# Ledger of designs, part 37: designed miniproteins, single chains

Each design is a single chain, and the fold is of that chain. pLDDT is the mean over its residues in the fold that is shown.

## One batch from the design tools (miniprotein)

Design m1346
Fold by ESMFold2-Fast:
Structure m1346 (fold): chain A 94 residues (1-94)
Amino acid sequence: LEGIRLLREGKYEEAKEVFEKELAKHPDNAEVHYLLGIAYLKLGRPEEAVKAFEKALELDPDSPLAPQVYRILAEAYEKLGDTEKAEEYRKKAE
C-alpha cells in the first residue's frame, strides 16, 4: 500500500492524505482507519488519532490488532490528559 510506504519513509502528512482518499472510496475499511490513526500520532495530533483508532475498533472489534490498538489508545489518552480513559484502555490491552 502506498500509504504504508509513506509511513515507513516518515512522510506522515502525505500518508494521511493517501489514507483519507482511500476512506473517501471505502469509508468502513478498519485497517485504513488504524493506519490513519498511526499517521495522526506521528504528526502529534492525538485527538484525531484517538477518533481514528476508536473507529477502527468499532469496524473490526475482533481484529488481531485490537490489543495493540488498546495499548496505543492508552498512550494517546495519556497525552491528552485523560488519565481515566488511558487506564481503562491499558487494562483492556492486558
Scores: mean pLDDT 83

Design m1347
Fold by ESMFold2-Fast:
Structure m1347 (fold): chain A 73 residues (1-73)
Amino acid sequence: KEEVLEAIIELVSKVAPEIAEEVEKLLRELLEKGASNEELADAAVKLVEEKEEDEIRAAMAELGIAVVLTTSK
């Protein structure tokens, strides 16, 4: 969903701003292929893990929470 994509990008921008643009590009491509909200979050977490090891724990926790908050409505 577009709302989930926005929420994930907002969190990544706060935790790993240097790769937020790359994450958005990847997630938009996955969304066009019909990726689920969980697949979008997982892809973002993996990219952050590869690029920003120092903030990996925070990024993973925040992305997981954002997906739940956005899709549980």
Scores: mean pLDDT 67

Design m1348
Fold by ESMFold2-Fast:
Structure m1348 (fold): chain A 83 residues (1-83)
Amino acid sequence: GAEEARAAALAAVREAAAAVRAARAEFAANPSAESAARLVGAVLAVIGAALEVAIVAPDDEEAIAEAEALAAAAGVRVSPKPL
């Protein structure tokens, strides 16, 4: 159901956030084009996962806020305002 989709989407944000932390540590320890590309890919994955939470639970402000907080804890800011 919708609750399972919500839980899966939030789990995806947590996994993507952990990947960003790992990629940031790798880039800091061994800066290269390859480690930079991995970091960029990980950041985009967190943004995509956070947006998926809004897609599966558009009226769940608490779930959306949790996804944004999980992304921010990994140093990724999902857009704060639609322009």
Scores: mean pLDDT 81

Design m1349
Fold by ESMFold2-Fast:
Structure m1349 (fold): chain A 75 residues (1-75)
Amino acid sequence: MERLRKALEEAYKEAPPELQEAVRVIGDHILRDPRDLGGALRRAMKETGVSREQAREAADFIEKKVEEEILEYLR
C-alpha cells in the first residue's frame, strides 16, 4: 500500500500540468478499488473534464510508475 501511494505521488509530480488532476482522481479511485480502472477513467473525465484519451494517458503514467516501483522491489 505505501509503495503504491509513493508511485501515485510520483506519477502526479511527473505528469503534465493538464493531466495532474486526472492522475490524482484516478490514483485516489484505484487506492479504494484497484480492480475498477474503467470507473477510475470515467470519474476522472467527469470530475476534471479531460477527454477519454487524456484519462488513459494519466492511467498510463500511473502504470509506468507502479511498474518502476515493483522492479525496484525485485532488485
Scores: mean pLDDT 78

Design m1350
Fold by ESMFold2-Fast:
Structure m1350 (fold): chain A 60 residues (1-60)
Amino acid sequence: SFHSDAARIGKAAQEDAGDDGGVIATEIVQAIRAGDYEKALEIAEKAGKKTLEEAKKVIE
């Protein structure tokens, strides 16, 4: 489910970016929901490798 996917992105963002992970995950999830996959992947890439991998699994 998308809720499970969002939770995985949240965990990855917290692992990559620490205290900022929650804000980053929220921005990625909002971009995905808006259909702005380019923006979601850009935000995820800047956060870190784990966040990018989880975002790609949801989009691809």
Scores: mean pLDDT 83

Design m1351
Fold by ESMFold2-Fast:
Structure m1351 (fold): chain A 82 residues (1-82)
Amino acid sequence: MSAAEVTALTLRVVGAITNAELGNVEAAIEEARAVAEAARELGIEDAAKYAEEAVKALKEGNVEEAIKYLKKAAKAIIDYAK
């Protein structure tokens, strides 16, 4: 896993959080799904699971819980890169 791949995936998580905070729920769901797929392909199982939980929370209208899971996904991505 390259530093560029970690950076790109982390920026996508930031995009998902930003869209969730702005009330762009559909965009946040799309970005969180993309994070889950990319994290799974890279073998970052914890990040994929947290991103999937964020998608579920967004679909249920629980934006605060979704942001919490997205932050956990970002941490898992960063920790995996070490």
Scores: mean pLDDT 84

Design m1352
Fold by ESMFold2-Fast:
Structure m1352 (fold): chain A 81 residues (1-81)
Amino acid sequence: SHAEEGEKHHAQGEAAWKQGRYLEAGAHFLSSGNYYEKAGDYGKAAESYRKAAEAFRQAGEDEVAQIAEEKAKEAEEKAKA
């Protein structure tokens, strides 16, 4: 399911973050957020997008970090509705 794929990518993102592989962590957290959005779980999508933004900032990828941060804000708004 989309939720299961979201969990898988989130776990892979956490593993990459723990190893200091921030670019890979950001990509996995971004994918996790996308899958949680498809599952309608906007709360978990927002969490994953915020982690993606932080990972991309650690990697020095400021542009994609800003995009992930905006996706997190949009998902947070949808989670409140």
Scores: mean pLDDT 89

Design m1353
Fold by ESMFold2-Fast:
Structure m1353 (fold): chain A 55 residues (1-55)
Amino acid sequence: SMEVQRLLEQAGDALLAGDEERAEELLRQAAELGGVSVETVKEQVARLLLERSRE
């Protein structure tokens, strides 16, 4: 769970930086570790970005 959370945060940072390839790789790793789909992880990252994008 902590490792998945770290990957989600890194994926969010990559998306904010416009690095879609890095974000996709991180999202895939999070999905594999969490045993869920990439689509599910994308939703989780979207929520993270909504909370953190205005730091």
Scores: mean pLDDT 79

Design m1354
Fold by ESMFold2-Fast:
Structure m1354 (fold): chain A 62 residues (1-62)
Amino acid sequence: SKEEKIEEIKRELERKERELVRKYLEGMSVEQVQKEFEKFLEELAKKYGVSVEEIREIQSKM
């Protein structure tokens, strides 16, 4: 269902944010973290058949 997809998107966003925070603390630059996150948003959009803008809207409501 649409609601199940939104919850899965939220869980994947939370996991990726935790991963990127860890990488940042381990010495990854802010620019590299941001590029990796942008790539992840594009991959997540393709996986769930939604736009990157829709994923950002979901994140903003978390």
Scores: mean pLDDT 85

Design m1355
Fold by ESMFold2-Fast:
Structure m1355 (fold): chain A 65 residues (1-65)
Amino acid sequence: SAMKQKQEEAIARLKEEVPIVKSVEFKDGKLIVTMGPTSVTRYTGAALIAIGIGIELGVEVEIRD
């Protein structure tokens, strides 16, 4: 379905563009992005990229440690 395709595209882009991502899963209508250990600067940059991908694709993103 179109929704599954957007979810798969979001997961692929998150893994490609956010290298500190430990895992990405779809749960309760949103993408849960778990970040690996990193500096505050890298975490902030990664979080902004992840949120941006979610906005572009119309998918809600939740960031976790």
Scores: mean pLDDT 78

Design m1356
Fold by ESMFold2-Fast:
Structure m1356 (fold): chain A 62 residues (1-62)
Amino acid sequence: MVTDDAEEALKYGNDNLKKYVETGDEKAKEEAIKAATKILKKYYGYSEEEARKGVELAIEAE
């Protein structure tokens, strides 16, 4: 989408998170973290460091 990069990032992140959960693909995990970090920074006001740490911990718990 040309007008909402965050919507694309959300879909991309969710697809990669599913791939990681189903297959253990660490590259998919990294891509999911990047996408979620971008969304948290833009919509929830987190810093990059805070968002990355939160997403990494959440994914490890899943």
Scores: mean pLDDT 71

Design m1357
Fold by ESMFold2-Fast:
Structure m1357 (fold): chain A 57 residues (1-57)
Amino acid sequence: PRTEEERAALEREVEASVELIKAAVDVIYNPSEEARRALEEAARRAAEAARELERAR
């Protein structure tokens, strides 16, 4: 990363991606309304983090 802003955005994207993967695994192994809702929230956060990283570049 070239700037602190880009590095922070990248770190947020990585964290969001990890949470998305965890939520997806949770839905696969323990399907529930709560797990599905968590997956939807994780996907929204991952999309927002990706947009922030793209904006920082």
Scores: mean pLDDT 79

Design m1358
Fold by ESMFold2-Fast:
Structure m1358 (fold): chain A 58 residues (1-58)
Amino acid sequence: SLEEALEALERGDLEAAERALARLALTDPQVAQKIGRLIAAGDLEGAIALLREELAKR
């Protein structure tokens, strides 16, 4: 779901990104909430950067 959210945001598909974050919230609610706040604030670059960081440390 992290990879799905990142791919959706890189495509500019906000609806797909929101669906991927909803699924992520079931397993990792803190990360999903933080990314969701960035998207709601219009900080798409920050959301992408955070998703890349979370993927890199796994």
Scores: mean pLDDT 81

Design m1359
Fold by ESMFold2-Fast:
Structure m1359 (fold): chain A 98 residues (1-98)
Amino acid sequence: MIPFDKLLELARKNKDYTTEAFLEYLRAISLRQAGKDAEAYLELGRAYMIRKDYEKAVEYYEQAIKIDPNNKEAWKFLAEAYEMLGDTEKAEEYRKKA
């Protein structure tokens, strides 16, 4: 079986964003099974960002922050998702928390 990280690298190299999003989703499931729920929600948010489903990305990043509010990366990604939605005010608010 090809290593997950190598599949992600190949998807990114080939600009295959659909495969990249699917692989991040599979990683999230693995993290949930390992009991790493905050990290799993962060990976789900990233998968939806790649798919340009910014509303769902926001939902999953908010779940990650609810579990681990000290995760600076989650605040940064939440700000980015709001910026992509055109909510510049919320994007700036959350960027300050990162």
Scores: mean pLDDT 75

Design m1360
Fold by ESMFold2-Fast:
Formats: sequence, C-alpha cells, structure tokens
Structure m1360 (fold): chain A 95 residues (1-95)
Amino acid sequence: LLEKVKEAIDKVFEKLTERQAEELVALGHSPEAARERAKRDMEVLKKLFYDAAEQAIKEGKTTVDEILKAIEERLSQYFNPERVKKLVEEIKKLI
C-alpha cells in the first residue's frame, strides 16, 4: 500500500517538476538553472508528502483514502490548502 502511494507521489512530482522548470524558463531563467531550482524545491515538498504518508500508516491508516486524507490535513497546515488538495487528487487518480 505505502509503495503504491509513494509511486503515485513520484509520478505527480515528476510532472510538477517539469511544469515548474518550464514556468521558470518563461520568467527568464536558463533551462539548466530552472531544472535545478525546480528539482530542489519539488524534492523538499515530495519528502514532506512521503513523511506524511509514512506517519499515516504508523498511526494505523490502512486505506489509500485514509492515507491521502491524512496527507491533505497535515500539509494544509503549512501550504495552500487548495494546492495540496489538487496534488492529492492527482495522486489518487494514479492509484
């Protein structure tokens, strides 16, 4: 279960990293600098999603829906709730 959630997180964040790099290039960054910054920023956020998923399972969550709800609730305390909800919905579609 955790492995499937982590694989879905990886796929969503791969696409998000590409999109962020494209946005940075549009703002005048070089392709190399844009990729490095997007990768760095997205790796930090991805780790937080991983940590939230692992903690949910440790706390007894046993279904995809319970784990994803726990991720949304935890990360919405620190980040834009609408953005977190959209990322969680994208992850759910891949499971």
Scores: mean pLDDT 83

Design m1361
Fold by ESMFold2-Fast:
Formats: sequence, C-alpha cells, structure tokens
Structure m1361 (fold): chain A 60 residues (1-60)
Amino acid sequence: SLVEEAERLLKEALELTEKGELEEAKRLGDQAMSLISRAQSERAIELGKELGRKAREAGV
C-alpha cells in the first residue's frame, strides 16, 4: 500500500539522517509525504463510493 511504502521511506530517511546524509534523507522524506497525501486522497474517494453504494442499497 502507499502508506506502507511511505513508512519504509521514512525509516530509510531516519537512518540517512543518523549517518549525516541530510540531502538524501530530505528527498526520501518528501517522497514519503507525497505518498501519504496520495493515499489520503484515494481513501476519501473510496469512502465516497462506499457511501453511494450503501445509499443505493437503502433505496435512496
């Protein structure tokens, strides 16, 4: 999942920060935040579809 990929990138960024590789750590952190933002958008769309499905099942 996008969230799982973001967690892996964040862990790698933390390890790079400990090693002093700040530029690469920032790059991975930025990528992780992008994935989190995308996952949030996809979740909102999924919830909207589920709400619509339940409304139709309820006859409205």
Scores: mean pLDDT 77

Design m1362
Fold by ESMFold2-Fast:
Structure m1362 (fold): chain A 65 residues (1-65)
Amino acid sequence: SKREEIRRLLEEAERALAKGTPSDYQRARELALKGAVLAMEEGDLDSLNRAAELYARAQRALAEA
């Protein structure tokens, strides 16, 4: 289902953030953005909020790298 795809994307984004390289931060940002778009299409506000949080964390980590 789309909800399972959203969940997988956000879990992959969180794992990428945990790896801690600039390349992983960029991947986390891309995964979080894709998750946010799908969450918007599904009206899943909880997943949209989580995606926004992960995107912001990845952007901050990239700015500090």
Scores: mean pLDDT 87

Design m1363
Fold by ESMFold2-Fast:
Structure m1363 (fold): chain A 80 residues (1-80)
Amino acid sequence: SLYEKAVELIKSIKNLTEEQKKEFEQLIRDIVEAAANGDVEKLAEATRKLFELVRKIAPTLTPEDQEKLREVLKLVSELA
């Protein structure tokens, strides 16, 4: 359910390219899988990559779409 909520938020961001959406979805998947498996190293690495991607992309988005990215980070942080 957390994965589904995060992915739907990413898909709703109109100013992301399809490639960027796929990259976000893959990182969210990696985080959810690592958390489920107790893989601390993979969880830390995927979380770091997600935050780096947000830092790079967020300045190019509208304030409304930036709020959606913040909500994704909030949901993901509940797993870390």
Scores: mean pLDDT 84

Design m1364
Fold by ESMFold2-Fast:
Structure m1364 (fold): chain A 72 residues (1-72)
Amino acid sequence: EEWEKLGEEIGKLSKEYNENYDPEVVEKMAELTQKIRDEVRAERERRGSILPSEETREKMRKFVKAAKKAYE
């Protein structure tokens, strides 16, 4: 599940940033966040709808949960 893995990676990077305050970690997090935005945009273009599908909403919920768990 690609989005859960991205969430987990972002959570780990957030934890790493809190440990060392490395600005390179912030750039890495921004890149991963952009991948999620690109996927949501692609979904909207395929559907012709401004609202994400229920499948995409479920992916977003799993992403947030994975990020929170990895950060903790």
Scores: mean pLDDT 73

Design m1365
Fold by ESMFold2-Fast:
Structure m1365 (fold): chain A 111 residues (1-111)
Amino acid sequence: EKEKEVLKRIEEALERALEIAKKNLSDEIVEFVEKLLDKLKSIVEDLLKKGEVDEEEIVKKLIEELEKLEKDFNKQIDEAIKENPEKAKELEELRKEFEKAIEIIKEELKK
């Protein structure tokens, strides 16, 4: 069935992203990735339930969600640095790891 094939391909992409994150990122960011992947799977299941079976459209919706999360996170980091400039180095490193996590997920979804 087309829906099962789409779900399987996306689940495999998310599984690959998690394995890459586990090898390359801190445990704290990996925990964030695990929760994010569960959220993305729920979005896929909801879209399939509504009759959306176009893999390209589903991937587009997932990428849009990831881009919104990245924008919100960057805003939070910018505000945190303004409040505590002495923590700028730590917050920029957290931003860098978060951006790497989002990029890993996006690249695996595009395959």
Scores: mean pLDDT 83

Design m1366
Fold by ESMFold2-Fast:
Structure m1366 (fold): chain A 92 residues (1-92)
Amino acid sequence: SPLLEFDPELEEVSRAILEMVKALEAGDTEKAEQAGDRLIEALRRIKNPVAREVAATLAIMALSTISLSGDKNKELAEKLRDRIAEAVREAL
């Protein structure tokens, strides 16, 4: 458990989720997609499958919350959610 707290990929995942949410709130499609790409790459580098699943679940929950908040962000949030879910399935 302590070793998971010092995993640089978990820090990168957290940063990418926050950046993705901020970009979606601002309507910045390019930044949201770039943050999504970084998130997927970070998830693929997490070697502990439980940590990867937890991190991916948190990202999916954040995107699902954003998709419920308005039509303009819904399609992009759903696209990013589906890409993250697919990346986790491919890594498992």
Scores: mean pLDDT 75

Design m1367
Fold by ESMFold2-Fast:
Structure m1367 (fold): chain A 80 residues (1-80)
Amino acid sequence: SIIEEALQSMREQALKLKDFESAEKLDEALKAYQAGDYIGAMRLLLDLYLEHPELFEEMVKSLSPEQQRAIRELLDMLLG
């Protein structure tokens, strides 16, 4: 799925930035998503956005346009 690919790409980018805390949260989000725990995955992604918004935006900018749209639409739904 596009969300799974986006989470994988964001995790790889976090590792390249040596942001191991964000990489760990993204790994947990990816595992939750793969296990069908979409709510758990969304909560981890939202926590990451709220705690480190600038780093989150840097990771999102490294994604494809389709993946960027998917992540932004997901956040918009979560933030209301």
Scores: mean pLDDT 84

Design m1368
Fold by ESMFold2-Fast:
Structure m1368 (fold): chain A 53 residues (1-53)
Amino acid sequence: DEDLEKAVEALVAGRYDEAIKYFREAIKKNPDDERAKRLLETAEAHRRYAEAQ
């Protein structure tokens, strides 16, 4: 899944808003992808932490 690949690349690069967008698109295509849902939660947590700084 291209969206999942882009989401992971954005996440490791620290581009959390971009990662969140791509993880949401990946989940729309594969609603049962529990790993993608967990990674979305991770990206959202990192974004909140970055905003707090």
Scores: mean pLDDT 80

Design m1369
Fold by ESMFold2-Fast:
Structure m1369 (fold): chain A 60 residues (1-60)
Amino acid sequence: SHVERGKRLLEQGKPEEAAKHFEEALAEDPDNVEARMGLARAYAQAGKNSEAAKAGKGLT
């Protein structure tokens, strides 16, 4: 799944690529909590703290 691919990319130190996979997961299921949390983590690792906060609250 896109969520699993995103998690692997985070572990590889590729948060920008991970964010794209979490965004794809949210495009398929906007209520996917795992994808929203993954996106927040990806933005935080990329140094996008404001975007991470928005993603964590379920905002795109």
Scores: mean pLDDT 75

Design m1370
Fold by ESMFold2-Fast:
Structure m1370 (fold): chain A 98 residues (1-98)
Amino acid sequence: LLTPENAAKAEAELSKDPEFREILRETEERVRRAVEELEARGVDREGARAVLDFMLAAARLDIIYDYLAGRFTPEKARERYRAAVEAGKRIAERIYES
């Protein structure tokens, strides 16, 4: 059951996991690279970062749900964040390329 209290507890537990911390570090590096690529194509840097952060927040909720449901794996978390970055890049391009 996804509640604010259970979500906060799951996030605290995940934050103590060294492998999950490494996934977050890898994801931040991927986000930084995506923002640089978007900026090079003329997309506003601040807007691109905001879109990517929104998509990552949505992916984090899915990961928390997986954790609470007993279905968390590091591989699934990496794939969810990777998919979120790619979706965010596409959305940012569509919003700011006009």
Scores: mean pLDDT 84

Design m1371
Fold by ESMFold2-Fast:
Structure m1371 (fold): chain A 75 residues (1-75)
Amino acid sequence: SEAIKEAAKELAKRLLSRGLIDPEEAEKIINSKTEDQLYALLEEIIKKKNFSPEQKEEIFRLAKSLLDVAKRKLG
């Protein structure tokens, strides 16, 4: 989906700029092909880095928001 590609790229840029992920993790996010794959990868990163419940919620809220915007923009 073009929407997932757009959303994943924007998400990776924002998370990387905030210092929440490294460049290797950003590349994995950008290469996500489905929403399920993207969310599974985010769960893996969150567990690996031991993010707080608040950080986890923030990351998922951002991902959902960017996916919604991309879906409306691209159809």
Scores: mean pLDDT 84

Design m1372
Fold by ESMFold2-Fast:
Structure m1372 (fold): chain A 65 residues (1-65)
Amino acid sequence: SDEEIAKEVAKRTGVSVETALLAVKLIKQEPEASITEIAKRVAEETGISLTAATLTVVEARELLK
């Protein structure tokens, strides 16, 4: 489930499960969007750094393959 993927992303990155779940949902909603585009949206919505958001999106994409 998306929640199980989000928990694994949170373990790998140190971000909250809620932040990881947002990244998972955004990736699935816009599969053609770049890592940078999704990371900017995650950072804007959650207030985490762009660096942390980028790592979160990379890990989420890897688990969604």
Scores: mean pLDDT 87

Design m1373
Fold by ESMFold2-Fast:
Structure m1373 (fold): chain A 85 residues (1-85)
Amino acid sequence: MKVTITLPDGTVIEIEIDPNLSDEEIEKLLREKLSDVLSEKALEKIIELVKIARDSYREHKKSFDVTKEITDEETGEKYTVKLIA
């Protein structure tokens, strides 16, 4: 599955995630890719969203295209997260 994150400045980051990855592997991958551009709180919310999307894909075996807005509660900045499987 693909995760596309649009930062508040309009920067777009695309990450390919294997839906067979464990929670720990997903967290590690996302932290390695995003920890320098996202706050810890925004990163935690995105990690949870990706885990939920992976679990939904595994349970339903259906393709999805879902867009979510994540708000950093500390800064008020908004991130757009698009999940495609």
Scores: mean pLDDT 81

Design m1374
Fold by ESMFold2-Fast:
Structure m1374 (fold): chain A 63 residues (1-63)
Amino acid sequence: MSIEEILEEIERKSVLYVIEHGRAPTGEDVAKFAEELTGKKFDVDPSLSPREAVELIEKKLKE
């Protein structure tokens, strides 16, 4: 799975999360989506916004 495909799938999971739960996912929820897609754990500060978590994950996937 490419980095672009992983990011697209995180966005898709985030949209489904809003539909199912009636609230936006947290940065921690976004990290969980990335773990499910990659099998890799991401150490994400729980105070991060979903956007900040996505940016951090993208950087970690590129490096």
Scores: mean pLDDT 79

Design m1375
Fold by ESMFold2-Fast:
Structure m1375 (fold): chain A 80 residues (1-80)
Amino acid sequence: STKEKVIEYLKSKGYELIQYDPETGTYVFRKGDTEVVINGDEVDIISRNKEEMDEIKAFLESLGFEVVEETENRVRLRKP
């Protein structure tokens, strides 16, 4: 249910599914300078656009995801 909410949110914001790996269950979404990788309980946001990155981060945190790794161009969040 949480994964479905994340996927629906990304689609509603204009993100397109560019890759799906059925072996690992990994989804890759992209829009402009931003790529979002969903794998199980982990979400990676890769972007040079801080505004887009922060928007997705805030949405994920509202669903109970926690930041586990952060760099200038990448944030990894995990749901406990």
Scores: mean pLDDT 86

Design m1376
Fold by ESMFold2-Fast:
Structure m1376 (fold): chain A 70 residues (1-70)
Amino acid sequence: SSRRERMLEQAKRAIQGLLDSGFSEEEAIELTAKVLKRRYGLSEEEARRIAEKALRELREMKARGETLQP
């Protein structure tokens, strides 16, 4: 759904910002999951799953020369 896609997009931006700031991939996932849990009331499992998906898709996107969608 569009809401889930928006959450995923926000997670990608959060992870990118954390990685650019020198955090590890695991730290970026954990911090992003905490934000998603707080903002959207997600379970720990769902928040972590979205954060992991965001990191994976961000890596795939960069490998293809794509940028984050607006």
Scores: mean pLDDT 82

Design m1377
Fold by ESMFold2-Fast:
Structure m1377 (fold): chain A 90 residues (1-90)
Amino acid sequence: MINRELLDRLLAAARPVITRTAEALSPVASAAEVAGVVLRLVGEAIDAAMEISATVPEEEWDAAIAAAVAALAARGDAMVAEARARAAAA
């Protein structure tokens, strides 16, 4: 079952990354596409919190949260790069 404290901590840490991704997408993507990316990154953050809660000891949560946030940042960067490439090709 999902740990609420872990979920709250991971979502709080992910929020700046998700916000920056949305801001980077806004000039090159539709409002619907930006919303879709935000929802996907939130879903991936929730999935990460579930996996950490199920598989990682509590003493390793800080490191696991940092790794999950870094993965979300890399995912967001890739989605921004794809949207920019699509906009340049249009």
Scores: mean pLDDT 83

Design m1378
Fold by ESMFold2-Fast:
Structure m1378 (fold): chain A 69 residues (1-69)
Amino acid sequence: PNHPNLAVTYNNLGAVYESQGKLDEAAEMYQKAFEIRAKVLGPEHPDTKDSRKQLENVSVKQLKAIVMG
């Protein structure tokens, strides 16, 4: 019943992993948050769109980490 709150938890875990430089784990957590929000709130909800943008941002950081060494 707390799927929206569970998505918030995954999003927060993603942010923690991202701050630790664990970008692959961060991406996995953000993807789980996005999937939950898309199913529960729908694709047009601001929170769902925010989760999608966070996935995009972490992907950019992963590419930058590869380029920077």
Scores: mean pLDDT 78

Design m1379
Fold by ESMFold2-Fast:
Structure m1379 (fold): chain A 97 residues (1-97)
Amino acid sequence: MSKEELDYEIALALLVMATAIAVRDLERQGTPEAKELAEKIRKLTDEAVDALRSRTPEGVAEARKKVDEIVKLLEEAGLTSTANAVRKAFDRAVELL
């Protein structure tokens, strides 16, 4: 694996980790609404990562839409620090393309 490929996979892993922390925090709230939000964030994260794995401008644009939705949902849930971590992880992945 090249250094460039490894750095990109690490950036994608950081994005997954940031969203996994958000999902865990939502699930700990124990409400049906928080559980539904956690499932939505998981699905959006999977779609964003798949789009980023294409390494195309079109894939980046689609991933950005998914990440913007994740960030908005997290901010609306009061998880502002986690929303910022997700945005930072996404921006790092894009910098490596």
Scores: mean pLDDT 85

Design m1380
Fold by ESMFold2-Fast:
Structure m1380 (fold): chain A 117 residues (1-117)
Amino acid sequence: NSLLKNGKLLIAEGKYEDAIETLKKAVEKTNDPDEKAIALAYIALAQYRDGKTEEAEKSLKEAKKLAKSPTVKRFIKIIESIIKDEDKGGAELLFETQIGDELATDLFKVLSGLDLK
């Protein structure tokens, strides 16, 4: 969990390469498929922001394979929407549909850090 938290903070700071390295370690250290899926979805977001679009798509496919809970599956769809549309759509979906969720709150903080430039 500490690696996932550190990875999210690095994304918020715009340190995408460091975030990807940290989050890959988070994937290796957990046995929970939903936690692996969340980490892979954040890896995809960081890869996309780092200009690695094809790598981001591969990370999203892996995240979708591992995700078991409906909440985590929806989270991955929100990140995929952000990556594919690159517009306000993904952030607006997070605001309208999941504003009270812990996972949504964490993602909103990460996105706010990335957009605040």
Scores: mean pLDDT 75

Design m1381
Fold by ESMFold2-Fast:
Structure m1381 (fold): chain A 94 residues (1-94)
Amino acid sequence: MSSDEIAKLEFEALSKALQLANEKYGAVVDIQVELVEKTETKVVLRVTLTFASGKTAVVELTIEIDEKNNEVIVTVKVTFEDGSVEEFVIRKPL
């Protein structure tokens, strides 16, 4: 898979996470991105969202290349300050 295709998947995943975050706490005013892990088959990003309300949420984005099944798996976990968690998965063929 090209770096452009991976970037599109990251954008799709983050867009869905931002939608969930906006539904929970309203307008996002700041986004901080941290690279947690990078290997040949796995990338883990941590995104910290700050809301206009002063609330925060953490998005953990895991991108995995499953060579056995010829697919890319993007796992998104959004953790809110109240301890609630929203998770979803996006799968795409390689």
Scores: mean pLDDT 82

